Designed miniproteins, single chains, continued (5). Designs and how they scored, part 109

Each design is a single chain, and the fold is of that chain. pLDDT is the mean over its residues in the fold that is shown.

## One batch from the design tools (miniprotein)

Design m19787
Fold by ESMFold2-Fast:
Structure m19787 (fold): chain A 92 residues (1-92)
Amino acid sequence: AKNAAKAALKKDYKTAVKHLEKAFTKEPILAIYEFIRDYTILYVKTYKKEISNSEVLKTLEELKNEASKQGYKSLTSALKSVLKNADQDLAT
């Protein structure tokens, strides 16, 4: 998860998705939550400012799009589920 977060912060979503897929195959749901945690921590440490929910969601959407391009079907489905739940929370 830590390597995926570093790559995502650099906007290298192809590398980020590859590392996230490897983590996801070992610990599916936990890998996505660990990615969000590591990405948030690394963002705050790097930019010295709080990350917005919209920025986290944009990063997850980029990872979903790249996972889909790479053919990582299970990871793509899991990322779609996380994004859909967030959209419902924003709509209420």
Scores: mean pLDDT 77

Design m19788
Fold by ESMFold2-Fast:
Order: C-alpha cells, then sequence, then structure tokens
Structure m19788 (fold): chain A 87 residues (1-87)
C-alpha cells in the first residue's frame, strides 16, 4: 500500500541520516557541513512523513544545532517520532 511504501521510505531515510552522521563524525567534519548534509535528508523525510509539523520542528532544531550532540539528539527524536507511527 502507499502507506507501507511511505513507512519503508521513512525508515530508509532515518537509516541514511544515522549512517551519514556517523560518517561525518568519523571524518571530523565541521558542524556547518554536518547540518547542511543532514538538512537535505530531513527535507526528503518531510516530504514522506505524515507528521509534517513534527518534522518541521526537527528541521528548525537542526538549523540551530551548535554541537554534534545536539545534531545526534535531533536524529534520535526523528527515530522516536517514526517508531510512534508503528505503535
Amino acid sequence: SAREEALERQGSLLTRMQQKFNEMVKNNKPIEEMRKELLEIFQEYLRVSPDKEGVEELIEKLKNAKTRLEISMVIADAQVQYLRQLG
């Protein structure tokens, strides 16, 4: 179903966010580059998420993130939001 395809796409994007974050941390990328790269993935996530307000809030938190910990917390919040859709 379209809903199942959207959920699979959301899960794939969350996996990509985590993978990209881990890669950038390993390569000691600057915070500005990390935010830019992850914002692109979050914009794709916004397109497929039914909770657009929740994702928009996470995008704003990511734009204002100043540390790797704060970026990691935004990704964790996105994962929690996704899991709530599954029950």
Scores: mean pLDDT 89

Design m19789
Fold by ESMFold2-Fast:
Structure m19789 (fold): chain A 85 residues (1-85)
Amino acid sequence: EAITLNNLGLVYEKLGQYDEAAEAYKKALEIKKKIGDREGQATTLNNLGLVYEKLGQPDLAAEAYKQALEINPNFAEARNELAKI
């Protein structure tokens, strides 16, 4: 379910379908929140941030990266991407 939705998001990203990718990642994030998968939440939030950057929504991207870093302060990719915003 959450893994499938995350993988679907990755497929949409490769196809350049960023709105669909964002929806898939949001669905994955809600499932991960319900089951208490904190590490999975951080990864999905980072992926959402990348998608929001592609959509030209830097404020949403920054918020997603900040939330990922609150969960995992050592998340180098999220930190590096946030620094560019």
Scores: mean pLDDT 84

Design m19790
Fold by ESMFold2-Fast:
Structure m19790 (fold): chain A 80 residues (1-80)
Amino acid sequence: SLRDETLAVLDESIKEVEKLIEKAREQGDEEMKEFFEGLRRHLEELREYVKTETDPEELRHLLANTESLLEQLRELGKEL
């Protein structure tokens, strides 16, 4: 389902953010660590929102947006 796909992409995005938090910690970059910790919180909140959303069009938009974000997070991980 669209919800299951969106949740799967969000779970992967959270995993990528956790890797970025660890990289920031390894580099001693406290500001970058705090930024990614805030992003992780936002993604966790979005995950709870997705669980309650019933509109297929909204779920499709959420899926597309979270897929785009996951690609951006993976590219950031390559640069760190």
Scores: mean pLDDT 86

Design m19791
Fold by ESMFold2-Fast:
Structure m19791 (fold): chain A 58 residues (1-58)
Amino acid sequence: SEGEKKFKEMTELANQARALASKDAQGAKLAGKLMDEARDISMNQRKAEEERRKALEE
């Protein structure tokens, strides 16, 4: 599903954030922010997928 693809993209962003975090403290702060946003997007995506699944079910 498209949700799986977006989740993988979020995982790749997390890997990039980890690389940033290893550079310096400022990078670690930005990495934390990126991961927080990725988590919010993932949650919204899950909610949308659940609503879509309910529309297909009865």
Scores: mean pLDDT 72

Design m19792
Fold by ESMFold2-Fast:
Structure m19792 (fold): chain A 67 residues (1-67)
Amino acid sequence: SLAAEAARLQTGVDGLKKLYDELKKRYEQAVADGTNPLEYKTAYEGAKEGLDFRQAQLDAVQAALDA
């Protein structure tokens, strides 16, 4: 069902958002500490791309449910 699909996608969005927030925090800490921030920056940027992609999928399924 589309409702079950939306629930699975929401779980994915929630997980990716937590990952993005964690990686961004690590990047900000690395910048503050003067350590190499590039690794963490690349990681959180990748996590944001994954989050944005999954959010778009969720939005499409929600639109189909509302139709």
Scores: mean pLDDT 82

Design m19793
Fold by ESMFold2-Fast:
Structure m19793 (fold): chain A 68 residues (1-68)
Amino acid sequence: TDSDIQLMLDYGRKAKKIAEEEAKKNGDTLLDVSASLEGDNIIIEIKIAKTKNGKTSIITKIIKLPKA
C-alpha cells in the first residue's frame, strides 16, 4: 500500500509539472491536477480552462496508468 501511494504521488507530481508547462504554452489555465488509486490503476485527473473568442470551457482529461 505504501509503495502504491508513493507511485501515485510520483505520477501526480510528474503529471502536474507537464500540465503546468502545457497550459502555459497553450495560454490555458490549469485548474486542478489530482491523483487517486483505483483497483490496479492510478487515475490522474487534469482540469483546464480554455478561453477562445470570449468563451471559456472547462476540459477534464483522465489518464489511467497501471500500477504493475
Scores: mean pLDDT 83

Design m19794
Fold by ESMFold2-Fast:
Structure m19794 (fold): chain A 107 residues (1-107)
Amino acid sequence: MEAREKAREGAEYAKEAGEEAKKKGDEEGAKKAAEGAAYAAYGADESARAHGPGGDEGAKEAAEGAGYAAKGAIEAAKKAKTPEAASYGAAAGVSAAGAGFSAGVPA
């Protein structure tokens, strides 16, 4: 598997899902953005494990994508005003934090 390529695809998908969620402001948008954040987090972990310069780059790009998706999910949750949408926003935030950890956020 090309972990770096997968991480980059995950980042793009997450960014698009976040932007769409913010634009729609509904529960479906929040759910898709949360899924995008999770996909990007998975890509960040795989890319970090791949070893080499491309792995680090892919992990960072995926972490950024997860962050964008989390922002979109949270804004959609605020507009949707449902407990389900709020749950998706929280899940997206957790995924973004996990992606950041995988990308080697200094501790």
Scores: mean pLDDT 77

Design m19795
Fold by ESMFold2-Fast:
Structure m19795 (fold): chain A 61 residues (1-61)
Amino acid sequence: EPPPLEPSDEDAERLVEALLEGRELAESLGVEISDEDLVAFAETVSPKLGELLRKRLEEEK
């Protein structure tokens, strides 16, 4: 297959995990980050990342 022009599914999953860990760390410091704010930030970086993060948050609930 041709070289990917955007992150692979595995790379996007790793980025989603990093964002979720960042949120958990923020909560431990007394800062709450809403699901909507976290997804909006991810979508600013990449639409694919935002979609995967949204699905992961849906799965967590």
Scores: mean pLDDT 73

Design m19796
Fold by ESMFold2-Fast:
Structure m19796 (fold): chain A 63 residues (1-63)
Amino acid sequence: SDADDLATALEMARQQKKIALARGADPKSVEGLLEEAERAARRGDIDGTREYAYRIGLLAFGA
């Protein structure tokens, strides 16, 4: 369901936050992207939530 897809996408964003912070990413950058992911999820925007999860993941690789 869309609700399950949103929950999965948001959980991915939270998982990527933990990895990025563990790898030394800037906490302000990570938190900003997570806030955007949470806003997208509140609007029912599955693709937007996935995009922000992906961007948090890029911070994990760049740290």
Scores: mean pLDDT 86

Design m19797
Fold by ESMFold2-Fast:
Structure m19797 (fold): chain A 99 residues (1-99)
Amino acid sequence: SMVEEARKALRQGQAAYAAGNYEEAAKYATEAAKSPDPLIAASAYILLAKAHLKLGNYEEALRAAEEAIRLAEQIPDPLASAIVQQEARRVREEALRAE
């Protein structure tokens, strides 16, 4: 399914980020962000924002973090929504301080 493909892309992106392969992480995150699942899409935008922060792309990081906040509000599970929103806001603040 498209959701399973997006989860695979998100996992590959997270692994790339952990390995310091930030450009590869951004590519996988961009793929995962196309998911219709707001939890996967929001998590993917958080990863995209983190990758852009490491690459020095602060404007792209800010835009990705703001999109993650918007999508996180659509997560049906209130606890998952709160956790993802908190992480997205943290990354957005980091992007604003880096500029």
Scores: mean pLDDT 91

Design m19798
Fold by ESMFold2-Fast:
Structure m19798 (fold): chain A 80 residues (1-80)
Amino acid sequence: KPSPEEFELDVELALAEIELAVTKIAARNPKSDKQELIEWVKKLIERLKELIERTSGYPDLRQAAEDILKEAEKLLKELE
């Protein structure tokens, strides 16, 4: 059974995935404020970097965090 810390990290990563998915959907809307989306993605990237540091003892969670970070960085490049 996962530790309380591992469970908390898993939940935070799931929330980050949801936030990225919502931002990708918003990015498809031509009426969306691109500057606001850029700021949202930048904040998500910083939060994911912090989460990666916290996953040092959990290789599967670290891999998941790194995968989400790569997708967020790709989205940022597409919006800039």
Scores: mean pLDDT 83

Design m19799
Fold by ESMFold2-Fast:
Structure m19799 (fold): chain A 96 residues (1-96)
Amino acid sequence: SLEELAKEAEEAAEELKKQGNIEGAILLYRAAGILYRASEIKKSTNDPRVLQLVDQAAQLAKEAVRYAREGNLEKAQELVNQAEDLVLEALKLKKE
């Protein structure tokens, strides 16, 4: 589930923080936030346009977690930024 993936991202963030990798930890916390937000949006709507954007954002956040754990922080940052943009578009569309 998205909530389980978010918890895994938070646990990975805590491990990177313990290692002194603050940048990686921040990216993983941001990815976890996207996954929690995606879960809440999915519970609040049946609009297929909103659901498609949120599912895409969740996939990008999941990929960002993988890249951050592999030490590719540049790619993780790119994916987190893209996922955050998709969540903002989903929230905008939901208000229309």
Scores: mean pLDDT 88

Design m19800
Fold by ESMFold2-Fast:
Structure m19800 (fold): chain A 80 residues (1-80)
Amino acid sequence: MLSEEEREEILELAKEEMEKLVKEMKEKGYSLEEIDKILEEKIKMLEDKLREAGEPEEKIKEIVERLKKHKEKLLKEYEE
């Protein structure tokens, strides 16, 4: 099981990766829908990795919810 510090580190790294990805994809001319789909796929991949690592479902859900909220914020910023 991950520590609280490890969970926060993973969340911060995932948020940074999402922010970088949105900027790169916007520059390449991807649509909002395409960016949303790719971010959802990345969140799902992280969810699967956390399950493989033996993280409790309640903690996985907390991380996933926080990442989904961050995704929504980033996509709204994309609309400008």
Scores: mean pLDDT 81

Design m19801
Fold by ESMFold2-Fast:
Structure m19801 (fold): chain A 99 residues (1-99)
Amino acid sequence: GLEALDEFLATGDLAALREGVTALLEKLLERRVELARAAGADEAEIEREAEKAREKIPGIVDEVVDYVRANPAKAPEVVEALKKVLELVENNEPLSKLE
């Protein structure tokens, strides 16, 4: 998560960026699943929607990594945005605070 994103900023290693983005998306999915269960959603429905979301994660990670590779000057801005989302998820705060 945060450690991998900080490593990317220090080293420029795109593998560290990929690790950080993957960890963030997995934590967002886990939080979404927790909220759905708390709302009384059906477990089979939660599992189906979570599976669909997991299938999209590698593609989203590839798009973020490719964007940063093409736009290295934007890397600090992208990482800062990702870190803010990850901190909100880890602190169990509502994503509405991103507004």
Scores: mean pLDDT 78

Design m19802
Fold by ESMFold2-Fast:
Structure m19802 (fold): chain A 76 residues (1-76)
Amino acid sequence: MSEAIEEIVRLIDEGKLREAVEKYLEAMRSMTPEEAQRLRDAAVDALQKKLGLPSKEEARAYFDRLLREYVEEKLK
């Protein structure tokens, strides 16, 4: 859990948003719902800071959009 959080936060800080989404989806498969929620919260926090978003709600919406776009691309 800790390693996955650190890796995803680092990828977001580097602007590698697609890679961060891939790592989140990969890590989530082996996590409990509680652990997955903590990972998501950490990713949202990192995105809010990286993109200068005014609220956690906007950062969550942005992260959800990235997840959706990634899944849609993989289904092409």
Scores: mean pLDDT 80

Design m19803
Fold by ESMFold2-Fast:
Structure m19803 (fold): chain A 87 residues (1-87)
Amino acid sequence: SIEEQIERGREDIEVLKKKMEENNIEPTEEEKKLLEQAERLLEQAREYLKQGDVETARNLAMEAWLLIVEAAEKAQKKIDEKKKAEK
């Protein structure tokens, strides 16, 4: 459901933030903006869903997911490079 997609997106943002913190990875200004935009889109999606606008909520949740994936990919690359350098 769209409610599950919104909740999953929120969970993915929190997991990513924790993963970066645990690996002592500083988010870039670009990554911070991606996550802040994703959080705003998920909040908007939740509000539109409450209003019964399922199509707008779905589109906003999808946009948020794309931003989360981009931020996660950038973070994972930095984690992998750091681990490789520590060998």
Scores: mean pLDDT 83

Design m19804
Fold by ESMFold2-Fast:
Structure m19804 (fold): chain A 76 residues (1-76)
Amino acid sequence: SVERLTELLVRAIKESAADPFLADVALGLALMAVAVLEIQKEYEEAARLAEAVAEAHPERREELLELAEELRKKAA
């Protein structure tokens, strides 16, 4: 299910955050997943994943939280 996939990716992002190599790989995969979820109109799941990435990657926080807010507006 989409919810279980999102949960798995959120967990992978959080668990890999301490390892720079794994964090970069997980970031790339998570951003691709956000794009796929948005195309599929799974806006709430895309927003949750973007928020998790923002938390794990402070340098991209503002950009990703803005994306998450726009995705949540589309979900309404």
Scores: mean pLDDT 80

Design m19805
Fold by ESMFold2-Fast:
Structure m19805 (fold): chain A 105 residues (1-105)
Amino acid sequence: MREELLRKAKELEEEAKRLEEEAAELRRKAEKLIGEKETNEKRALFQKKWLEAEEGDVETARKALEEAAEAAPEVAELIRETGRLLVRAKELRREAEELKREAEE
């Protein structure tokens, strides 16, 4: 049982890493487009909100990225897409940590 839980946790972490890498690429594209279509101040706000989303829990990430999308309407759809990927990755990592906790008992 312990080995099976750890194996499932690893699979979830690998999927989360893939989604995080995809989100990071879309984030770089969003930052560039905000700088080109919006303002440097809005780009700085997006960078701050992205950091809050990366460091926070799932709900913090959802809120921070929605606020970032509302602040940059010309790029809002791309920001929401990057947010969806990051939130999904966080959900998978949370599930992996729960499985690891069960395996340690």
Scores: mean pLDDT 84

Design m19806
Fold by ESMFold2-Fast:
Structure m19806 (fold): chain A 85 residues (1-85)
Amino acid sequence: SSADRMKAVAQQHADITGDESDKVMYEETRDFSLDEIIAISNAITELTTMRILGKPQAEIDAKRAAIYAALTPRQVAALDRILAS
């Protein structure tokens, strides 16, 4: 299910960063379509992977800007709240 996928992504993020965002991720995305949820999940995974790989902050910032340009304002707001948790 979409909820199970959201939990898996949140758990992966928590395992990597030590942050637990499972509830926030679920609450912020519950009213979204599956495609919208997948886009947010992919954004979190990509940005987290770049950080783990030690990519320069400038590259991470550029990628974040590109992701934000591709998302709707509603998806950007949800992603910002999830990343802030």
Scores: mean pLDDT 73

Design m19807
Fold by ESMFold2-Fast:
Structure m19807 (fold): chain A 88 residues (1-88)
Amino acid sequence: AMKVLIVVTEKASEEMKEAARALAALLAAAGADVTLETAKSKEEGLEKAKEAIKEGYDLAAVFYTEDGKIKTEAFLSESFFEKLRAQL
């Protein structure tokens, strides 16, 4: 199964937190092993995502608000595409 980390910052909007939970639920329904975490800051979230990839996660996505705008940053493992093909 594809291993996915979703990180949302504590100060993210409720709409963004709901979107992150919805994405986590959708990916889990598709057969992914999904972990949803909260980070205190964008910087903490990005570090968690980078560490997760090193620890064997296939995808780590960080959701945060910056200058009143919703932003996301995603990190992919080298095995991500191989596992994605297995889900198709």
Scores: mean pLDDT 80

Design m19808
Fold by ESMFold2-Fast:
Structure m19808 (fold): chain A 81 residues (1-81)
Amino acid sequence: SAATEAELRRKEREMLEAIRARLEARGQSPAVIESVVASLKEILEDLRAQGFSPETLLEFLDLLIAGDYEGATKLITEARG
């Protein structure tokens, strides 16, 4: 639905800003930060193309916002098999 797509796009922006802020706090260069952000955008488009549910994608984004990178990886791996 349009509401679900709007929620996904909002959470995507929130996640990318959270990751950018964390990398800046760790002293990463702007070039490294933009490379990581670009890679995360590609990963999200790949997951959408693979047919992951909006519910799984929202949970994935929430885990990344929380900084739970292991939980995010596990969620995607388990959802595939």
Scores: mean pLDDT 86

Design m19809
Fold by ESMFold2-Fast:
Structure m19809 (fold): chain A 83 residues (1-83)
Amino acid sequence: MEEAERLIREAERAFRQGDYETAIRYARKALEILEKEPETPEVYRLKARAHGILGGAYHKLGDEEKAKEYDEKMLEYLRKAEE
């Protein structure tokens, strides 16, 4: 979990700096780690954060279709985290 959380923080930092390609790379790597974790509210919140970064980054890059897909996944995981 620590590595996935670190990667999400790095992705959020890259996004704030306008480095959307780097934000996507770190967010995707975090999701690869989280897929191996048990399905807990904490894991769902981290998956939501990663998908939110992907949605925002693709929106900034002009990929509206991918942005919408990732935004919908973010909302899905936020709902799962709260049951």
Scores: mean pLDDT 88

Design m19810
Fold by ESMFold2-Fast:
Structure m19810 (fold): chain A 100 residues (1-100)
Amino acid sequence: ELIINGKTTITLKKVDGKWVFEPSSVTLEKGKTYTFTVKNTGDEERSFIILDANGNVIASVKVKPGETKTFTYTFTEAGTYTIQDGVPGHEDAKGTINVT
């Protein structure tokens, strides 16, 4: 059974024609299980992709316009992770997850 230690909400939205994450940076603890809630308030389908420091995709969900997706993840290594709204080379929005 999955034990949830915390939650974080990240909104993917369009501001002045640009896709952005809000918040664009979050800080999480290594070894804790988090519930991620990703909201798309924009007008097209986008992805929520987490990349490790080596550029490996460690999580990916697609979120339709007006949709909210929820998933759980545990970071086992400290470091800076990148979040982006598309596959490499096709992303508009970027952000970070700082794991301490």
Scores: mean pLDDT 82

Design m19811
Fold by ESMFold2-Fast:
Structure m19811 (fold): chain A 110 residues (1-110)
Amino acid sequence: GIDELLSKLSSSDPQVRQQAVDDLINSTTDIKETLEKLVEFAKQTDDVLAHKAIIDGISDLLNKATTIEELKAVLEAGKELLRVAPDNIEVINKLIGVILQAIGKLFDLE
């Protein structure tokens, strides 16, 4: 359930956090649907470690994105995460990095 996933995402063990993200990504083949789920989880927590894990998951989905529609979905997810992000410089810097990478990929595809 959501509570169990949030607990794993906020774990002090980075391997537990990464496994929780990987399990979520592997539960669906739809990049847009997975991005929407990651955004929903981010809205339900203020935990810095959970937000970092969610952003790493979005970065993984960005690397798998091949279409303009998928890249726009990554940008929208990044925008929503910035709106709900905890006041933490590492979280903000990770989000800015993902947003800039998505913009760069969009320009390559035109």
Scores: mean pLDDT 80

Design m19812
Fold by ESMFold2-Fast:
Structure m19812 (fold): chain A 92 residues (1-92)
Amino acid sequence: SFEKKLEEEKEKVVEMFKKEGHEEAAELFEKTLKELLEEAEKMSEEELKEKLKEYEKELKALEDAEDPLEIARGAAINAAGQYIRLRLAELE
């Protein structure tokens, strides 16, 4: 169910960028999300907790971003962060 929710959110974000004419942003979002998730699979529970703190700092830096590519990176970090939080909750 986590994988299905992640896929649904991914499709939604990709469709949003494509509808706005930001095809490069859609591609960057998918690529970045894939890379972040593959990296997270190699991490321990403690490393994942530290990664979420890094994501929070990066998302704050991107809060007022107007560049579609920066918005795409922020969206990918947000999606990966939500997935990691759900996985950590299941490990408790």
Scores: mean pLDDT 83

Design m19813
Fold by ESMFold2-Fast:
Structure m19813 (fold): chain A 87 residues (1-87)
Amino acid sequence: SEKEKLIDQIITARLLIEEAELRKKGVPPDEMRERLAQLQSQLRNEYKTKSIEELKADLAELQPKVDEIIASIPDPRVREVIREMLG
């Protein structure tokens, strides 16, 4: 559904931002994976209660930070994979 796609896009965007922050802080890969998995579950429950219009607004607010992170990736092929995950 449209709502499910928007939720998946927002979760992907927020996980991308969180991973970048955790990596910057030097969090170990195992702890990072656990924290991202917990965040994913929490966000899915939170976004289920929002309207399509609210989800579109939230995604738009995240877009500049997501674009900044993607632009920082040196490999164009990796950038394309991440863009595909975001829709």
Scores: mean pLDDT 84

Design m19814
Fold by ESMFold2-Fast:
Structure m19814 (fold): chain A 84 residues (1-84)
Amino acid sequence: SLAERIAALEAELGRLAAEAQEAIDAKDYERAAELLERGAEVAEELAELLESQGTPEAQERAELLRQSAEALRKHAEHLRELAE
């Protein structure tokens, strides 16, 4: 179902966030950046799925997810600079 697909993507985002934090704590900034970039991709996929629902509530949630994806990519860029 659509709800099951949404739940699966939300669970993947949570897992990637936890793994990224572990990598940051270990000062493995290269790995953390890769995980955050993957998180941005999943957030964009979730946003696209929500947009397909055609409700104003889903559209708002999708916009927040796209903003989150941009923030994740920016964070990944900063971490890559630290890895240099």
Scores: mean pLDDT 89

Design m19815
Fold by ESMFold2-Fast:
Structure m19815 (fold): chain A 71 residues (1-71)
Amino acid sequence: SLEALREAARRALAVAEELGAPESAIAQLKDALTVTDPAELRLALGPVLAELVELYPDNEALREAWRLFAS
């Protein structure tokens, strides 16, 4: 759902900013949050969320964001 995708993006953004993640990833998450179409949001969010999970594999909040995205 759009709501779940936006929640995943918001959680990922908060964690990325807290961890000092790459500026490109933070910018991609902010851009994704401006998308209103669920299919377009999924395409924009998927790659950056996968990158963040790979960079921070033990971060539970990012793993939860991935679970919301995969729903």
Scores: mean pLDDT 84

Design m19816
Fold by ESMFold2-Fast:
Structure m19816 (fold): chain A 97 residues (1-97)
Amino acid sequence: SKKKELAKFLVELAELQRQGYEATLAGDDAAAEEYAEKIKRLVAEYLGKPLDMKPEELEEAQKEVMKEFGELVEELKKEKGLKSMEEVMEELKKLLE
């Protein structure tokens, strides 16, 4: 299911972003850079794009991902009455079985 693939991507992305943010707050520049590279690779793999894509292509790809994310979040909020990103993430995890 396209929804399950998107849900898996979003759950993995959110976890990497959380870890990268925590590393940044701790002043661990090496760990923050490692998580930034993992995020770049995850996005490239999900979109079927090369890792060496130009910044312009990456921005366009990120806009497409954000659009798909927004559509899924609105669908889940409408269907389940969800009010927080934490509730959205729990519903996304349920889609993964």
Scores: mean pLDDT 74

Design m19817
Fold by ESMFold2-Fast:
Order: C-alpha cells, then sequence, then structure tokens
Structure m19817 (fold): chain A 64 residues (1-64)
C-alpha cells in the first residue's frame, strides 16, 4: 500500500519527517519515519491513516 502526502503543517516534527505535499511513499516507510520522529507505533500510524487520513502534522490519501 502507498500513501500520498496531501498536506504538511509547519511544525518541527514535519521538518524532521522530511516529507512534502505530493510525495508518494509506501505505508511501511511512513510508519517507520513517524515511529522514529513522533514516537507513535506502526499500528497506531496505520490506524490513524485508514480512519482519519491524518498522522501528526500530515494529511495523507491512501493510493494503490
Amino acid sequence: TKVRITSVADTPIARALGLKVGDVVSLSELEERVEKVGGLSKAEVSRLIYEYGRVGPLEVEVVE
């Protein structure tokens, strides 16, 4: 599964993630980056993306 970044808030965590609007990354890559920077588990990151289309400073769209 892949996700597209649709919005990035201007926060220190967003800068540390190194992602920008329009980027397409695998769900596993996003889970690893958010776990390292934001301290959320991979399972929680996946849940937030599928239920809300958001994780931390990012809004995302699931693309397949």
Scores: mean pLDDT 79

Design m19818
Fold by ESMFold2-Fast:
Structure m19818 (fold): chain A 71 residues (1-71)
Amino acid sequence: SALEEAIAEVIQEYYPVSDELARQIARLLLDKDGRLVDRESFETIAETLGIPRELWEPLYEALLEVERRHA
């Protein structure tokens, strides 16, 4: 989806991963209804994936802005 692709691109801006891994992470960050997961769920996923904690706030804020443009 356009939202999934946009999320993958934002992830790569903050955290240097492959295109395929960024797309897999983007899918994990979307719930069953295709919406961005809440901050608590995001933090759990980010911790599991080993994303540095200093990136969590700026990354999630950027993801909220992407979702707003696609809503």
Scores: mean pLDDT 86

Design m19819
Fold by ESMFold2-Fast:
Structure m19819 (fold): chain A 62 residues (1-62)
Amino acid sequence: IAAAKAALETALESGDSVAAQQAVRDLLAAGMTREEIGQLLAELASTRDIPEDALLAAVAAI
Protein backbone atom coordinates (compact mmCIF):
# COMPACT_ATOMS: atom_id res chain seq x y z
CA ILE A 1 0.00 0.00 0.00
CA ALA A 2 2.68 2.57 0.98
CA ALA A 3 4.63 1.90 -2.25
CA ALA A 4 1.45 2.22 -4.35
CA LYS A 5 0.58 5.52 -2.60
CA ALA A 6 4.09 6.84 -3.35
CA ALA A 7 3.76 5.73 -6.99
CA LEU A 8 0.36 7.48 -7.29
CA GLU A 9 1.79 10.70 -5.81
CA THR A 10 4.77 10.65 -8.21
CA ALA A 11 2.57 9.86 -11.24
CA LEU A 12 0.10 12.65 -10.42
CA GLU A 13 2.86 15.23 -9.86
CA SER A 14 4.56 14.28 -13.16
CA GLY A 15 1.26 14.19 -15.11
CA ASP A 16 1.70 10.51 -16.02
CA SER A 17 -1.94 9.43 -16.51
CA VAL A 18 -1.04 5.79 -17.30
CA ALA A 19 1.09 5.43 -14.17
CA ALA A 20 -1.62 7.17 -12.09
CA GLN A 21 -4.28 4.70 -13.30
CA GLN A 22 -1.96 1.75 -12.58
CA ALA A 23 -1.26 3.05 -9.06
CA VAL A 24 -5.02 3.35 -8.39
CA ARG A 25 -5.52 -0.25 -9.59
CA ASP A 26 -2.67 -1.39 -7.31
CA LEU A 27 -4.31 0.40 -4.34
CA LEU A 28 -7.65 -1.30 -5.10
CA ALA A 29 -5.88 -4.68 -5.34
CA ALA A 30 -4.20 -3.98 -1.98
CA GLY A 31 -7.64 -3.57 -0.36
CA MET A 32 -8.22 0.18 -0.32
CA THR A 33 -11.83 1.16 -0.93
CA ARG A 34 -12.98 3.50 -3.72
CA GLU A 35 -13.91 6.02 -0.98
CA GLU A 36 -10.43 5.87 0.60
CA ILE A 37 -8.75 6.36 -2.79
CA GLY A 38 -11.13 9.25 -3.59
CA GLN A 39 -10.20 10.92 -0.28
CA LEU A 40 -6.48 10.41 -1.01
CA LEU A 41 -6.88 12.00 -4.48
CA ALA A 42 -8.76 14.96 -2.96
CA GLU A 43 -6.00 15.47 -0.36
CA LEU A 44 -3.26 15.33 -3.00
CA ALA A 45 -5.15 17.74 -5.29
CA SER A 46 -5.62 20.17 -2.35
CA THR A 47 -1.95 20.17 -1.28
CA ARG A 48 -0.19 19.86 -4.67
CA ASP A 49 -0.35 21.34 -8.15
CA ILE A 50 -1.55 18.25 -10.01
CA PRO A 51 -2.25 18.25 -13.80
CA GLU A 52 -6.01 17.88 -14.39
CA ASP A 53 -5.56 15.10 -16.99
CA ALA A 54 -3.63 12.89 -14.55
CA LEU A 55 -6.15 13.53 -11.76
CA LEU A 56 -9.11 12.71 -14.05
CA ALA A 57 -7.37 9.52 -15.23
CA ALA A 58 -6.84 8.41 -11.60
CA VAL A 59 -10.52 9.11 -10.76
CA ALA A 60 -11.63 7.15 -13.87
CA ALA A 61 -9.61 4.12 -12.66
CA ILE A 62 -11.58 3.97 -9.37
Scores: mean pLDDT 79

Design m19820
Fold by ESMFold2-Fast:
Structure m19820 (fold): chain A 96 residues (1-96)
Amino acid sequence: SLKEALEEVLQAAEQILKEMEKMENLTVDEAELLLEGLIQHIESLAEKLDEEGQKELEKVKELVKEAREKLKKAKTKEEMLEIVKELIEEIKKMIE
C-alpha cells in the first residue's frame, strides 16, 4: 500500500505539471493552490497507512512544502515548471 500511495502521489504530481503547462498565464498563486491540493491528497493517503507508511508520506509532504516555498520566489512560468519537475524527480527516487 505504501508503494501504491507513492505511485498515486507521483501520478498526481505529473498531472499537476500537465495542468500548469496548459495554463497560458500561470501565476504563483495558481501553482501554490495546485501544490496545496497535492499536500491534502498526501494527508488523506497517509490516514490509510501504518506508522512506517505515514512517516514516509510525511517526507513526501515536506518535499511538496519545500517546492511550494520555492514557487513563492519564482518569477516566470518556466521557473515554476522546473520546480515541479524537480519535485517529480525526487518523488521518483523514493519509488525507484
Scores: mean pLDDT 87

